# Ledger of designs, part 89: designed miniproteins, single chains, continued (2)

Each design is a single chain, and the fold is of that chain. pLDDT is the mean over its residues in the fold that is shown.

## One batch from the design tools (miniprotein)

Design m7285
Fold by ESMFold2-Fast:
Structure m7285 (fold): chain A 59 residues (1-59)
Amino acid sequence: MLGDMTAYRLIETAREYLKQGDKDKALDMAEQALKLAEQGLASDGLLEEARRLIEEAKK
């Protein structure tokens, strides 16, 4: 599914930004992935990962 691939790429990008210490960009990418998953365009596993990354970016 196209949304699943897009959400996965957004999550990977968010992880890279967190690794670099750019929490604002990581949050933006993770929230975009969460939105796709909440709309049913991505799997539940990606939904859980997006939520985890959002919480880490807010710390």
Scores: mean pLDDT 78

Design m7286
Fold by ESMFold2-Fast:
Structure m7286 (fold): chain A 70 residues (1-70)
Amino acid sequence: APLPVAPATARLPADARIRAAPSEDAPLIPLEDLVVGQGVFPLWDGVLWPAVVTAVSADGVDVEFLPPEP
């Protein structure tokens, strides 16, 4: 199977599952509590990717995916 690949940046919808920790058991961060520059773990293609919030709007969240750990 191909490796799951996150794009460098993505716009996530307002209902996107965004967490503060790299675990599906971690609580979801509500859209209103997201801040530009915040480190988050959005669910992308079934995988929790490390990312930084670059923009927040009523329609969704823009994130920049961080490079994978070594």
Scores: mean pLDDT 71

Design m7287
Fold by ESMFold2-Fast:
Structure m7287 (fold): chain A 62 residues (1-62)
Amino acid sequence: SIDETIERIAESLGKSVEEVRKSLEQLSKLEGDGRATAIAILARDSGMSQADIQRVVDELSK
């Protein structure tokens, strides 16, 4: 689930679920290269796949 993925990101980064959710909501407002770059950075920093980050961002941008 999306919530489970957010929890895993939060655990990996040592941040709260609320902080990660707010960061992902800001990221969901980006377009094109800016969005792609931010997803790649978050994936690198959290150790999560870019596909998992993209899926969460896409769900939050609905």
Scores: mean pLDDT 81

Design m7288
Fold by ESMFold2-Fast:
Structure m7288 (fold): chain A 70 residues (1-70)
Amino acid sequence: MIKTLTAVFHEKDPKTGEYVSKTVTVEIDTNEKDEELLLKRVDEEAEKANLSEEARQALRNGVRLLFEKL
């Protein structure tokens, strides 16, 4: 079963100095038992959205929490 995690981060744009909203959507297949593969996909989506290291870690934690509750 595919679950979708959508996260919104408010981060400072290094070029303008203003806070901007970044939205990341990650699809999680709950039949996939390899947490490391799921976290790799999270990292790929975070990189596409140009998330900071702090936001990437928050996204990873969100995916882990969702996976553990399945």
Scores: mean pLDDT 73

Design m7289
Fold by ESMFold2-Fast:
Structure m7289 (fold): chain A 66 residues (1-66)
Amino acid sequence: SLNEQGKKLAEQGKYEEAIKLYEEAIRKDPSDGEAWVNLSKLLESLGKFDEAIDVEVQLLKRVVLG
């Protein structure tokens, strides 16, 4: 799966490639909560806290509002 591939890339330090795979997973299935969570956690690990919060808020909006 794209999520599994993204995790493997992140473990290898290929952070930008991992981000792209999680974003692709979200694009193909916006209800893929695992992709949203993995993306937010990766952004937090990179110190991109504002971007991680934005991702989490967008996920909550989709789960709660649609």
Scores: mean pLDDT 81

Design m7290
Fold by ESMFold2-Fast:
Structure m7290 (fold): chain A 82 residues (1-82)
Amino acid sequence: MEIDEAGVLLALGRMAYAVGDYDLAIRLFEEALKLDPDNAIAWALLGEALYKQGKTEEAKEYAQKALELDPENKEAQELLEK
């Protein structure tokens, strides 16, 4: 069974985000996107982590990328409403 390395990085990034380590979360989501650039969830989560750091414009740009890939992505929709 092939290891989903992008999925593992995404899961680790979500854990980092949950404990408030937004710098680590951003790095892990960026690594996940290098492996799977079409992952709408990773783009949305990267945007959420950037928003938590006060990088609102960058966060919205990444939320837009997530919605281009998956218009039903709830995290990206919520982020663009801020």
Scores: mean pLDDT 81

Design m7291
Fold by ESMFold2-Fast:
Structure m7291 (fold): chain A 79 residues (1-79)
Amino acid sequence: MHTVHLLVRVPPEKMDEVKEAAIKAAEREGAEARVVPLDDDTLAVSISAPTREQALRAGEAARRAIERAGGRVLQVTHS
């Protein structure tokens, strides 16, 4: 299993919209997404998939969906 971690800044009023967008985008790529609020305006998004290539594709899809929904991706890490 490979995981991509996104640290995301979100306007508080868009928190649920951004969370749902990230989850749906990752799931569309066949990955599992977990979203944990760290603060009222900050989300930790973890995207896991069986292969590194799939995790990176799902992570990029989630990143684009987050930005379209009004979130800002501050950091991307891979573990």
Scores: mean pLDDT 85

Design m7293
Fold by ESMFold2-Fast:
Structure m7293 (fold): chain A 69 residues (1-69)
Amino acid sequence: MMPSEGEILLSLGRMYVGIANTLASQGKTEEAIEELEKAARLFEEAERLGAPGAREELEEVRRRKEELE
């Protein structure tokens, strides 16, 4: 079974969220926001491709970014 393009983008976005969470926990807020912006772009594209859960992931990333700004 081969993951769809949307599923690949969703997985990549989740990776950037993990990096952002680590940076935020270290007080590196500016760097964390940059990684969340990368994740948001990937989740937005995944949502356009119909990947399940992409919209939920995108909304969560947007909320986290607002909390750090």
Scores: mean pLDDT 83

Design m7294
Fold by ESMFold2-Fast:
Structure m7294 (fold): chain A 120 residues (1-120)
Amino acid sequence: DIVLTESGGGTFKVGDSVTLTGKITGDLSRVLQLGWWAQRPGEPRRFVASIDMFTGETGYAPEVAGRFTISYDKKAHTLTLDMKDLKVEDTATYYVTALVLEDGKVVEVTGAGVQLTVVE
């Protein structure tokens, strides 16, 4: 019953900044962690960033540490990924993921994704 909806994609230039947004709806009391993952053509899906829903602690892939910032607005139920100093390599489909506790098991729910294209 968790639904994830991404927005804020599009075409941007190298050096730009962009904020990707994920809206979370449903029973949020079962959400343990929210995160962002990226899928490039011809590559496996890669971890980008995460936030723990109980502690607020964040995690980042080494490749984006210092450039990207993940945050969650509890009132708006909105996950954001603030991306700075965009590079051509940041071109990917970005997915919000939720780790949800269901029947004593942790399951992953993934959104439909939002396309980000970075050009010179």
Scores: mean pLDDT 88

Design m7295
Fold by ESMFold2-Fast:
Structure m7295 (fold): chain A 88 residues (1-88)
Amino acid sequence: GEELLREAERLLREADRLVEEAAEAYRKGDLEKAIELLRKAAELARRAAELAEEAYRETGSERAKELAEGARYGVEYTEYMIKKLEEE
């Protein structure tokens, strides 16, 4: 339970860093790099959601539920941004 939550939080921090790097790449005009970084961020957020959802199933922890919901929102947001960038 707790180990899964710690790993999920670690993955979300890494995903946030990649989103910031994607914003920087976009500002520099590197659209391909921005999309690649967002795709990696979405993958990490999805894994974090899975781990947090597993922790919630094992423990019933409200903290785990909130983290899982937040991570799923992160996935939807990054996938939306990827779609927008691919549409130019």
Scores: mean pLDDT 87

Design m7296
Fold by ESMFold2-Fast:
Structure m7296 (fold): chain A 56 residues (1-56)
Amino acid sequence: MLEELARETLAAARATGDERFVEEAERAVELLTKQGDLETLRRLKEHAEALAKKIA
């Protein structure tokens, strides 16, 4: 589940098309995955999805 959530979060970040945001998200996902912080990781995914929806 944690690894799956990490992949989903990165996919959502990439969907925004913002390369800087993707770089920040990759760094954040790596840190949060090491810490096991599922709540913050879910929030990051939701934020990325909301950004992607506004651009689409």
Scores: mean pLDDT 78

Design m7297
Fold by ESMFold2-Fast:
Structure m7297 (fold): chain A 55 residues (1-55)
Amino acid sequence: MSIEENIEAAIKILGELLEKGVLSKEQVRELVEQAMKHLSPEDREYLRKKAEEML
């Protein structure tokens, strides 16, 4: 998968875990923020946009 497809899959999983109460909204936010630190600026912007839209 491309990096964008991997980001979408990860956000979908985080959204499901948030909906089921396995993760809190704060924990999801922290995980997304940590992931952004390891991505290129372009991929980080894509992750942020997807997280804002889906979470």
Scores: mean pLDDT 78

Design m7298
Fold by ESMFold2-Fast:
Structure m7298 (fold): chain A 75 residues (1-75)
Amino acid sequence: MLEEAIKKIEELLEKARQALLDGDVETANKYFSEAFKLADEAEATLPPEERRRLSIHTVALALRVVGDVEDERLN
């Protein structure tokens, strides 16, 4: 269950990354929203330690996506 949630979150964030690289901020925002909603739902069913791990993983992936796009824009 947790692994499936992580995989789906990763898929949604990768789609958000592609949308941002294409300049489609609206589509990227939809994928970010879906990823964070899925993370929130999964976290609600998990004990505190696993919840923290999922939260950190999701934020780290989202920051990587934003960082990749900003690096492309700045360089």
Scores: mean pLDDT 78

Design m7299
Fold by ESMFold2-Fast:
Structure m7299 (fold): chain A 82 residues (1-82)
Amino acid sequence: MPVKVTIPLKDKNGNVVNVTITLEEEEISVDDLIEKIGKEHPEVSEESLIALKDALLTLSNGKKVLSQEEIKEIAKKINESV
């Protein structure tokens, strides 16, 4: 079942934008997730995508593939830190 998650990321001007993505797969790799966000939201800065990848890896204890529920939990933690 597709799930929507919202993550606060920075645009190329350094402004915070709330990016909503639809997770169609039950699991997705961190690299595929970052590529998906970059393709669907080209306004997001490269630096913000790198920071998101680092946050996903840190908060997942280095998992290479994340479930929809793990991504929702990580997105919640990122939202709480902003």
Scores: mean pLDDT 80

Design m7300
Fold by ESMFold2-Fast:
Structure m7300 (fold): chain A 107 residues (1-107)
Amino acid sequence: MAEEAKEALQRVAEAARAHGADPLATIFEGMARAVEKVASLPDIDEAAKVLREEMRKTLRERGLEHAIPAAEAFVDELAERAKKEGKPITEVLLEYARQVEADLAAG
């Protein structure tokens, strides 16, 4: 699961960048960097904290600090979805990455 989620997030980041969506690409790149650590955390809230920290770091490194509030809101949405569906956050990330990849391929 973690390796599949990482690869899917990396593909979505590359696709988003090809479409000129640099903030979105950077968010997915940050998530891909965090996914192995996130997969090792059984608590969804702790996993979400790690995702937010890595996304903030990645966005700051790319000069996209203005996108941080939107990125944090996105992680909160994923965490709530994971809790509601009773799924690991890595599974929700994989599902979301696959959906975005499909949407980008269709449009």
Scores: mean pLDDT 81

Design m7301
Fold by ESMFold2-Fast:
Structure m7301 (fold): chain A 102 residues (1-102)
Amino acid sequence: SEAEKKKKLQEAVTKFVAAGILYAGAVFEYLLAAKYKKEGKEEKAKEYEKEAEELLKLAEELFEEAKKLLEEINDEEGLKELEEAKRKAEEAVEEAKKEYEK
């Protein structure tokens, strides 16, 4: 049982880190979309917006998988840290989206 808990914790951490990288990628892609929109390059802006949305979807899927793994091992502290990190990542994505929507 301890070996299974350790394996699930390592899998949760790996998925959480991967989700974080994808959230950062989505922020970057939305900021590029905002830049190209301001330059009048609407088609290129839409391409970066679409890529950002795809990255965000993958990040959310990995986050949910990490959450389920932490729930299975009853890691209440890990769940709190994960939810706080998600909140901060979602705030960064929202700010980048607002730059694009200007």
Scores: mean pLDDT 89

Design m7302
Fold by ESMFold2-Fast:
Structure m7302 (fold): chain A 69 residues (1-69)
Amino acid sequence: MERARLLLKLAAAYITFGDDEKAGELFDELGKEFGIDETTELGDEIQEEHEKKKFGKKDVEELEKELKA
């Protein structure tokens, strides 16, 4: 589930930057690996987190490093 959480945060950041295509690719990956129900539950948590803290370009760099590790 940690990978799914990171992917959702990264997708939210891409949407903030207007990169809907990359965000769509990440959502597609999430659905394939973790299923729609799991993705929806995590999405609600990440949306709440995003409302409190907006993910910026530095967050993208950090999230990409965590996904690579």
Scores: mean pLDDT 69

Design m7303
Fold by ESMFold2-Fast:
Order: C-alpha cells, then sequence, then structure tokens
Structure m7303 (fold): chain A 61 residues (1-61)
C-alpha cells in the first residue's frame, strides 16, 4: 500500500535511522574504530537518500 500515511511514516523512520547511525558513527570514530564508523556513516547516507525519495513522492501526490 502506498498511501500518504505510509509515506509519512517512512520519512519519520528514515530520519530516526539517520540520527541513530550518525551517532553510532561518531561514537565509534571517537574510539578509533574507523571501520565500524565508516559502516554506520554509509548507513546514515543511505537513509538520507531514502528520505529524499520519500519527500519527492509526497510532493508529487
Amino acid sequence: MEDVEQLKKGLEEAEKKINEYRKKAEEHRSRGDTVAARKYQAQAEFYEGEKEALQRALDLL
């Protein structure tokens, strides 16, 4: 189902995941765990792309 409520929920989830992964990346970077930090940053960037796609979908409704 692709109703407006599902798209809005997807946006909120994406924003939450972006914040979570960015915090984890920063935490691991502070510990010198750069491999884990890179992985978490990549996850945050992935969800930033998802957020943009969902925002565009809502704008087109």
Scores: mean pLDDT 81

Design m7304
Fold by ESMFold2-Fast:
Structure m7304 (fold): chain A 69 residues (1-69)
Amino acid sequence: SIEEASRLEREGEAARKAGDLERARELYRRALEEFRRVIEEERKRLGELPLSREIAIELQLIGLEINLE
């Protein structure tokens, strides 16, 4: 779910701030996978994501990919 993906992202940020970069990277990777899963499920269920929701999720994916670098 989007909520689960956001939770993983927040846990990744907390780990990064604590200096646990390996854990942060793993949590960010899991958040990215969950967001990608949400996009796929929503497209299959609704035929197409509402534009505003799609843009919001794409921006989250971009942010997560930046944090993985």
Scores: mean pLDDT 73

Design m7305
Fold by ESMFold2-Fast:
Order: C-alpha cells, then sequence, then structure tokens
Structure m7305 (fold): chain A 65 residues (1-65)
C-alpha cells in the first residue's frame, strides 16, 4: 500500500517501493480515486531504477489527471 511504498523508497529499496505503489494505484483506480501525486512518485522511482520507459508512462498518466 501507500505507506509501505513510501517507507521502501526512503530505505532506497526502489524495486519494492514501485510494487507497493502500483498495488495502491490499482486499488485507488478500482474505487474511482484519482492519484496523480502517486503516479508522479512512481515516475521518479522508475527513473532511479533506470527504467525510463516506465517512468515516461507514469508521467503521462499523471499529466492526464
Amino acid sequence: NLDEGIVAALNGDYEKAVKYLEEYIKEAEKKGKKVPSVYKLLAELYKKLGDYEKAEEYEKKAEEL
């Protein structure tokens, strides 16, 4: 969830952080909740992982909200 994702990111465990945050957005979207700040966070974390394709994908999603 969101808290676990943030804690993982703060600990430098970016791979774990993106997994928790992706689970969070999946549940939030299922409930009709828009979470552009979480998409922006995912984009930054994927940049830290060197996954620029995923980072661009999440930045586009954040901009559409």
Scores: mean pLDDT 80

Design m7306
Fold by ESMFold2-Fast:
Structure m7306 (fold): chain A 65 residues (1-65)
Amino acid sequence: MRRVLAKAKKDFKATHPGLLDVKKGDILEVYEDEVTDDGLVRARNLKTGEEGLVPKEYLEIIEEV
């Protein structure tokens, strides 16, 4: 499974089960292979340890290993 780091560009609140809360500036681990047709990606917030779906457009991908 290929993982990349991403930074949240703005706050996102989970309004439905399975979505991930993020705050602007949070660093996330993104599972690029798990992208939905609606543009949601599965990610883990490295500050909280929470996992869920977040809109890809709210994330800036940082390609650093």
Scores: mean pLDDT 76

Design m7307
Fold by ESMFold2-Fast:
Structure m7307 (fold): chain A 85 residues (1-85)
Amino acid sequence: MPSKEELQVLRQVLDKLIQAVNGEISIDEARKFVEQQLPKLSPQQQKLVLSQLNMVETAVKNPELRGFVLGNLQLMRDGVDLEIK
């Protein structure tokens, strides 16, 4: 079971990825933040986050994919929020 601390870290990572998809921050800034947070996450969460970072990088190059990637990130964030108390 993920700890509250792991869920908080995952929430922050998802927020940064959403900001990058929306063009509010650079993909380089989002990548650096993800790299700093990876050691705080489980191996399964690390794989998920790295997969989502790759999708965000693809969406930045292909704006037509932004809606799909943003929708997936928002759904994951909402799921994490439901687990945090």
Scores: mean pLDDT 83

Design m7308
Fold by ESMFold2-Fast:
Structure m7308 (fold): chain A 55 residues (1-55)
Amino acid sequence: MPSAEELKAMIEAARTSAELYEAIVLLAEAVRAGKLSPEEYRELADVASRRLAEF
């Protein structure tokens, strides 16, 4: 499971909607596994939502 820093890097580096979706799936898995703090989840969810709006 990637770290919060790795997930953020994946979301920011996504060049296609498919790559962004893969990063979002990993984010959802990390949340379900309890691997993210509420602060980390909020930051990553906000970044992912902004990136999704760009595609």
Scores: mean pLDDT 79

Design m7309
Fold by ESMFold2-Fast:
Structure m7309 (fold): chain A 87 residues (1-87)
Amino acid sequence: MERLREEARETLARVAEAMELLAKGYSGDIDEMRQKVAEAAEKLGLTELAKEILTMSEDEVRKYGIQVSEEAARLLREARAAIRAAR
């Protein structure tokens, strides 16, 4: 019972960090965007994608940045639901 609540809180913390990194990346130049999107992907467990992002073109980084943002939003909704269910 407590373990599931703790796991959900850890997921929420990682998602919050990823979302903050994405916001900072979109406010910077392409090199900042590439670095921050890669760091956000790694926080969400997308380790292989994070490595690839560092070598991607600007158009590809922008495309995958949207995908990483959508994944963060999905995990956030799931973690919140899990915390609500785990009393």
Scores: mean pLDDT 77

Design m7310
Fold by ESMFold2-Fast:
Structure m7310 (fold): chain A 70 residues (1-70)
Amino acid sequence: SVADLLERAAERYREAGDTEKANRAEQLSKRVRDDPSFFTPEEHREITEAARPVLEEMAASGKADAAAQA
């Protein structure tokens, strides 16, 4: 799910020492869990940016369509 993807991205940001981006990714993950059906264009863009490290990792590994662990 998108929420799980964002939580994984938060972990990647923490590993990189980027606490600000990690906190933002966690906040967005909660937002997605609260209402997954409604996003503004700005929220959608920010979610995509926040998930970027995980999306890039998945693309590099050939697993772009893999589900997050639940």
Scores: mean pLDDT 72

Design m7311
Fold by ESMFold2-Fast:
Structure m7311 (fold): chain A 80 residues (1-80)
Amino acid sequence: GKKEAVEVLREMTKVLNENRDKSLEEALEKAEEILESRKDKLSEEEYERIKKALEEARKAPNIEEAIQILEDEGVRIALE
């Protein structure tokens, strides 16, 4: 359940941190690859929720703020 969703968000934020030297677009493409590779471990609702957080991260002005958006979503999921 929620543990798998939190782990996927952690893997996505780790990939963003490892690609801070890249453009936001390139870093987020790598994060999206993580999400898609883990889709079978997520419910449809969990997948849609993380996908929505990823779309919000695409609107961020930089990678640091994109990371914060994904981290905040992970905290929200963990506290539910």
Scores: mean pLDDT 86

Design m7312
Fold by ESMFold2-Fast:
Structure m7312 (fold): chain A 83 residues (1-83)
Amino acid sequence: MKEELIKKAREKIKRAEELLKEAVKLYKEKKDKEEIIKLLEEAIREAEEALELAKKAEDKELALEAEILRSFAEMMLTVVKKE
């Protein structure tokens, strides 16, 4: 069971990373603010779910990775909303 939780957490971390990468790309291209916000909100959600799964699996390294992604996405969201 723990291995399944770790696999799901890793998949959600990958998804959060891809969403963040796309949001950064759109931000650099000066694209629609609304689209960037939606991508960042989805990245935060994926990272939060990954963090919860990592905690259940007792994988501290994976939990830290998810928390870092969540914090970065939240920071970007704050910047985008204020600009």
Scores: mean pLDDT 85

Design m7313
Fold by ESMFold2-Fast:
Structure m7313 (fold): chain A 56 residues (1-56)
Amino acid sequence: MLTEEQRELVRKLASEPVTPEKIEELAKKTGASRSVVLDELRRIRAEQGLAEVAQL
């Protein structure tokens, strides 16, 4: 769904606290929908063995 560069940006978010404002900012920077960013963030965190993203 995301390009390699877009996934790299989401990977940074996965390492930082997830807030609605930050998600919206990343969506704008990547050009993806907020929902897509959230979905990829959850997938990346799970694959990296990190905690799941809490419900906002």
Scores: mean pLDDT 67

Design m7314
Fold by ESMFold2-Fast:
Structure m7314 (fold): chain A 58 residues (1-58)
Amino acid sequence: MLLKVKEDVKKKSPEELELKKGDIVELLEVVDEYHLRVKNLKTGKEGLVPKKKLEEID
C-alpha cells in the first residue's frame, strides 16, 4: 500500500522518520491507532509516522 505525505513531518525521536509534503511512502506495519511504520521510497529510510499526516493513494 502506497501513501502520500500530506504535510511536512519532522523527526522528534530516533524511531520517527522525517518526511516532506508530497513524498510517497510504503506501508510496512500498522503500529497503533495513530502511528504507522513506513518506508520512504525516495530515501529508502524506514520509521514511525503519525497516521493523520498520510493519505492512501493505492
Scores: mean pLDDT 82

Design m7315
Fold by ESMFold2-Fast:
Structure m7315 (fold): chain A 55 residues (1-55)
Amino acid sequence: DEKKEKAAREIALKIKKNGSLSKEELKEIAKKYGLSVKTVEEIYKHVLLLYESSK
């Protein structure tokens, strides 16, 4: 799903810059890409796990 991939990339960039995202930031990403907040929260968990594993 292209929308999920774009959301994951934006989340990864924000993690790289700020270390984490707030619940409000996740809600804004969900609204921006037309995804559910639950979907964006699952993407965030997966991106965090991959980021930690790559370091």
Scores: mean pLDDT 79

Design m7316
Fold by ESMFold2-Fast:
Structure m7316 (fold): chain A 57 residues (1-57)
Amino acid sequence: MLFRALVDFPTLSPFTLAFKKGDVLEVLEVVNDNFVKAKSLETGEVGYAPISALEPV
């Protein structure tokens, strides 16, 4: 399912996905109540992203 980033998110760790506000991400897996595993459609990078920073497209 496709989601759009609501905010810029910097690289915080080797496991987190960096993205910019407005970037489209494909959610691959819901990890817990706070994080998803997602792929950036802009960069092709895969990593963890906070659910609160994303909205459904």
Scores: mean pLDDT 80

Design m7317
Fold by ESMFold2-Fast:
Structure m7317 (fold): chain A 84 residues (1-84)
Amino acid sequence: MKTYTMDELIEYLRKKGASEDLLARLEEMRVDEVVVKIIQESKDPDGLAAAIIDYLRDKVQSVPGAVPAELIDKSVKVELLSTK
């Protein structure tokens, strides 16, 4: 289990083979106050990146919470932590 800043997360996903389009969208959606905790690893880095992008767009300013596991085949749980 490891906590990632947005920059560390982008590098992790790039290393795992996530698409450059999804990585570019993550950079656009970057929130420096948000860290991501990956609870369980997955072989689908594109699904993980897409789920994080969707959550950041719609949810990050409302409540700290987990990216919905069902969006990433239940094999990966991601927790977004807001540092205030």
Scores: mean pLDDT 57

Design m7318
Fold by ESMFold2-Fast:
Structure m7318 (fold): chain A 56 residues (1-56)
Amino acid sequence: AEIVDVEMIGGSEKAKEYAKLASEYLKNGDIAKAVGYIISAMAEGGKPKLVYSDPS
């Protein structure tokens, strides 16, 4: 399965904003930047959940 998106569970509005940026970079294939934003979201109290491609 491949990571296709990230969903934010809990955290502040800032944590959700960072998760949204991570999602955008993941969709663009920029995994390094996406990981950076995921870490930032976690630092703001969020718990990002990685969304994998639906197993067909």
Scores: mean pLDDT 76

Design m7319
Fold by ESMFold2-Fast:
Structure m7319 (fold): chain A 81 residues (1-81)
Amino acid sequence: SSVDAFEKILKVGGEKAVEPLIKALKDEDESVRFAAAYALGEIGDERAVEPLIKALKDESEAVRNAAKNALKKIGYEIPED
């Protein structure tokens, strides 16, 4: 399926995308920050853990939820608020 193809692309090319996606978590555009959080969770790279923890404080509920899901996929325990 298209979803499975997307997941495969993120896993295979994801190592090279991690640093650009971490920068995208600080983007002015909420949709960009959301997509970055989602993609970092699918890649599962530990370099994203601390940036995603910061994204838990994002002003957008959608971005915060994407960061929570991403941290769970990476296997990180979510800190208490």
Scores: mean pLDDT 76

Design m7320
Fold by ESMFold2-Fast:
Structure m7320 (fold): chain A 75 residues (1-75)
Amino acid sequence: EDYFRALVERARDEARAFVEAVKRGLITPEEFKKRIDELKERLERYAETHKLPQEVRDRILAEMDRIREEALKEI
């Protein structure tokens, strides 16, 4: 539980940093979308490599989708 929470919180912080970079003109909205998609892919590969249960994988992906949607609303 704590491990899962730490992973999700770190992903959320990284997404917020990307939003800030867009707002400051450091990256484009297209580059932002690419970076968010790459973050989701990294977490999916992590779950697969560590053979996490399907329920945990589904939960990580659902949280990533929520993080992505919230970040996209800010730009």
Scores: mean pLDDT 79

Design m7321
Fold by ESMFold2-Fast:
Structure m7321 (fold): chain A 60 residues (1-60)
Amino acid sequence: MEEVERALAEFLRAVIDYSLAKVKGLPKEEIDRYKKRLDEAQARFDRLEPEFVALLKELS
């Protein structure tokens, strides 16, 4: 569904933003903000596709 696709896209964007912040050596406060956004985006994706995410976590 579109909600799942959007949540996944937001999660991937958050991963990229967080990684770039770390590579650029931004202040810890800014890196922590990107990390919080990443965690929130992942939680949102997890809520929309719990079965899929549960399978991925089980395989890991």
Scores: mean pLDDT 74

Design m7322
Fold by ESMFold2-Fast:
Formats: sequence, structure tokens, C-alpha cells
Structure m7322 (fold): chain A 97 residues (1-97)
Amino acid sequence: MRKEAVEYLRKAFEALDAGNYDEAVENIRKATRLFAEAGDYLSAELAVATMVAILKRQGKEEEAKRIGIASYEAMAEVLDGPAAEHARRGLERLRKE
């Protein structure tokens, strides 16, 4: 699971660098879901935060929001309890921005 999560994360960053936002969204969803399923919520959160920060630095606010929303939705699908609640709050913050 974790090796697959890292591979999807690599593909997400490659797609992001190429300007392929649809592919970046698809791969970040898979990466964050796999990290969450492995119990590695910190790696999932750091990956999302890094990608969002890069896009915001480039002035790509809508793409940053799209990546963030997709990632938190994917995490919320597999998490429960406090972790799921944290993902839900992250999604609400992005929707307000």
C-alpha cells in the first residue's frame, strides 16, 4: 500500500508540473486514499499541503482549491472518528476560501 501511495504521489506531482490538472487530481486522490488506508494520515496531509502551496505560489488558486477538495474527499472516504472530522474541517476551510 505505502509504495503504491508514493508512486501515485510522484505521478500527481509530475502531472502538476506538466500543467495536467485533471491527471494531478486523479493521482492525488489515489495517493491520499492509500496513505489514509495505511494509517499514514500525516503523509497524506503533507502531500496535499505541499501541492496546494505550490499552486497558490504560482497564482493558481482554483487549481489549488480543486486539489485540496479532491484530497480531503478521498481521505474522508476511508477515515473515521477524529481523523475523518479533521478532513471534513479541512474541506470546509477550502470551500470558504
Scores: mean pLDDT 75

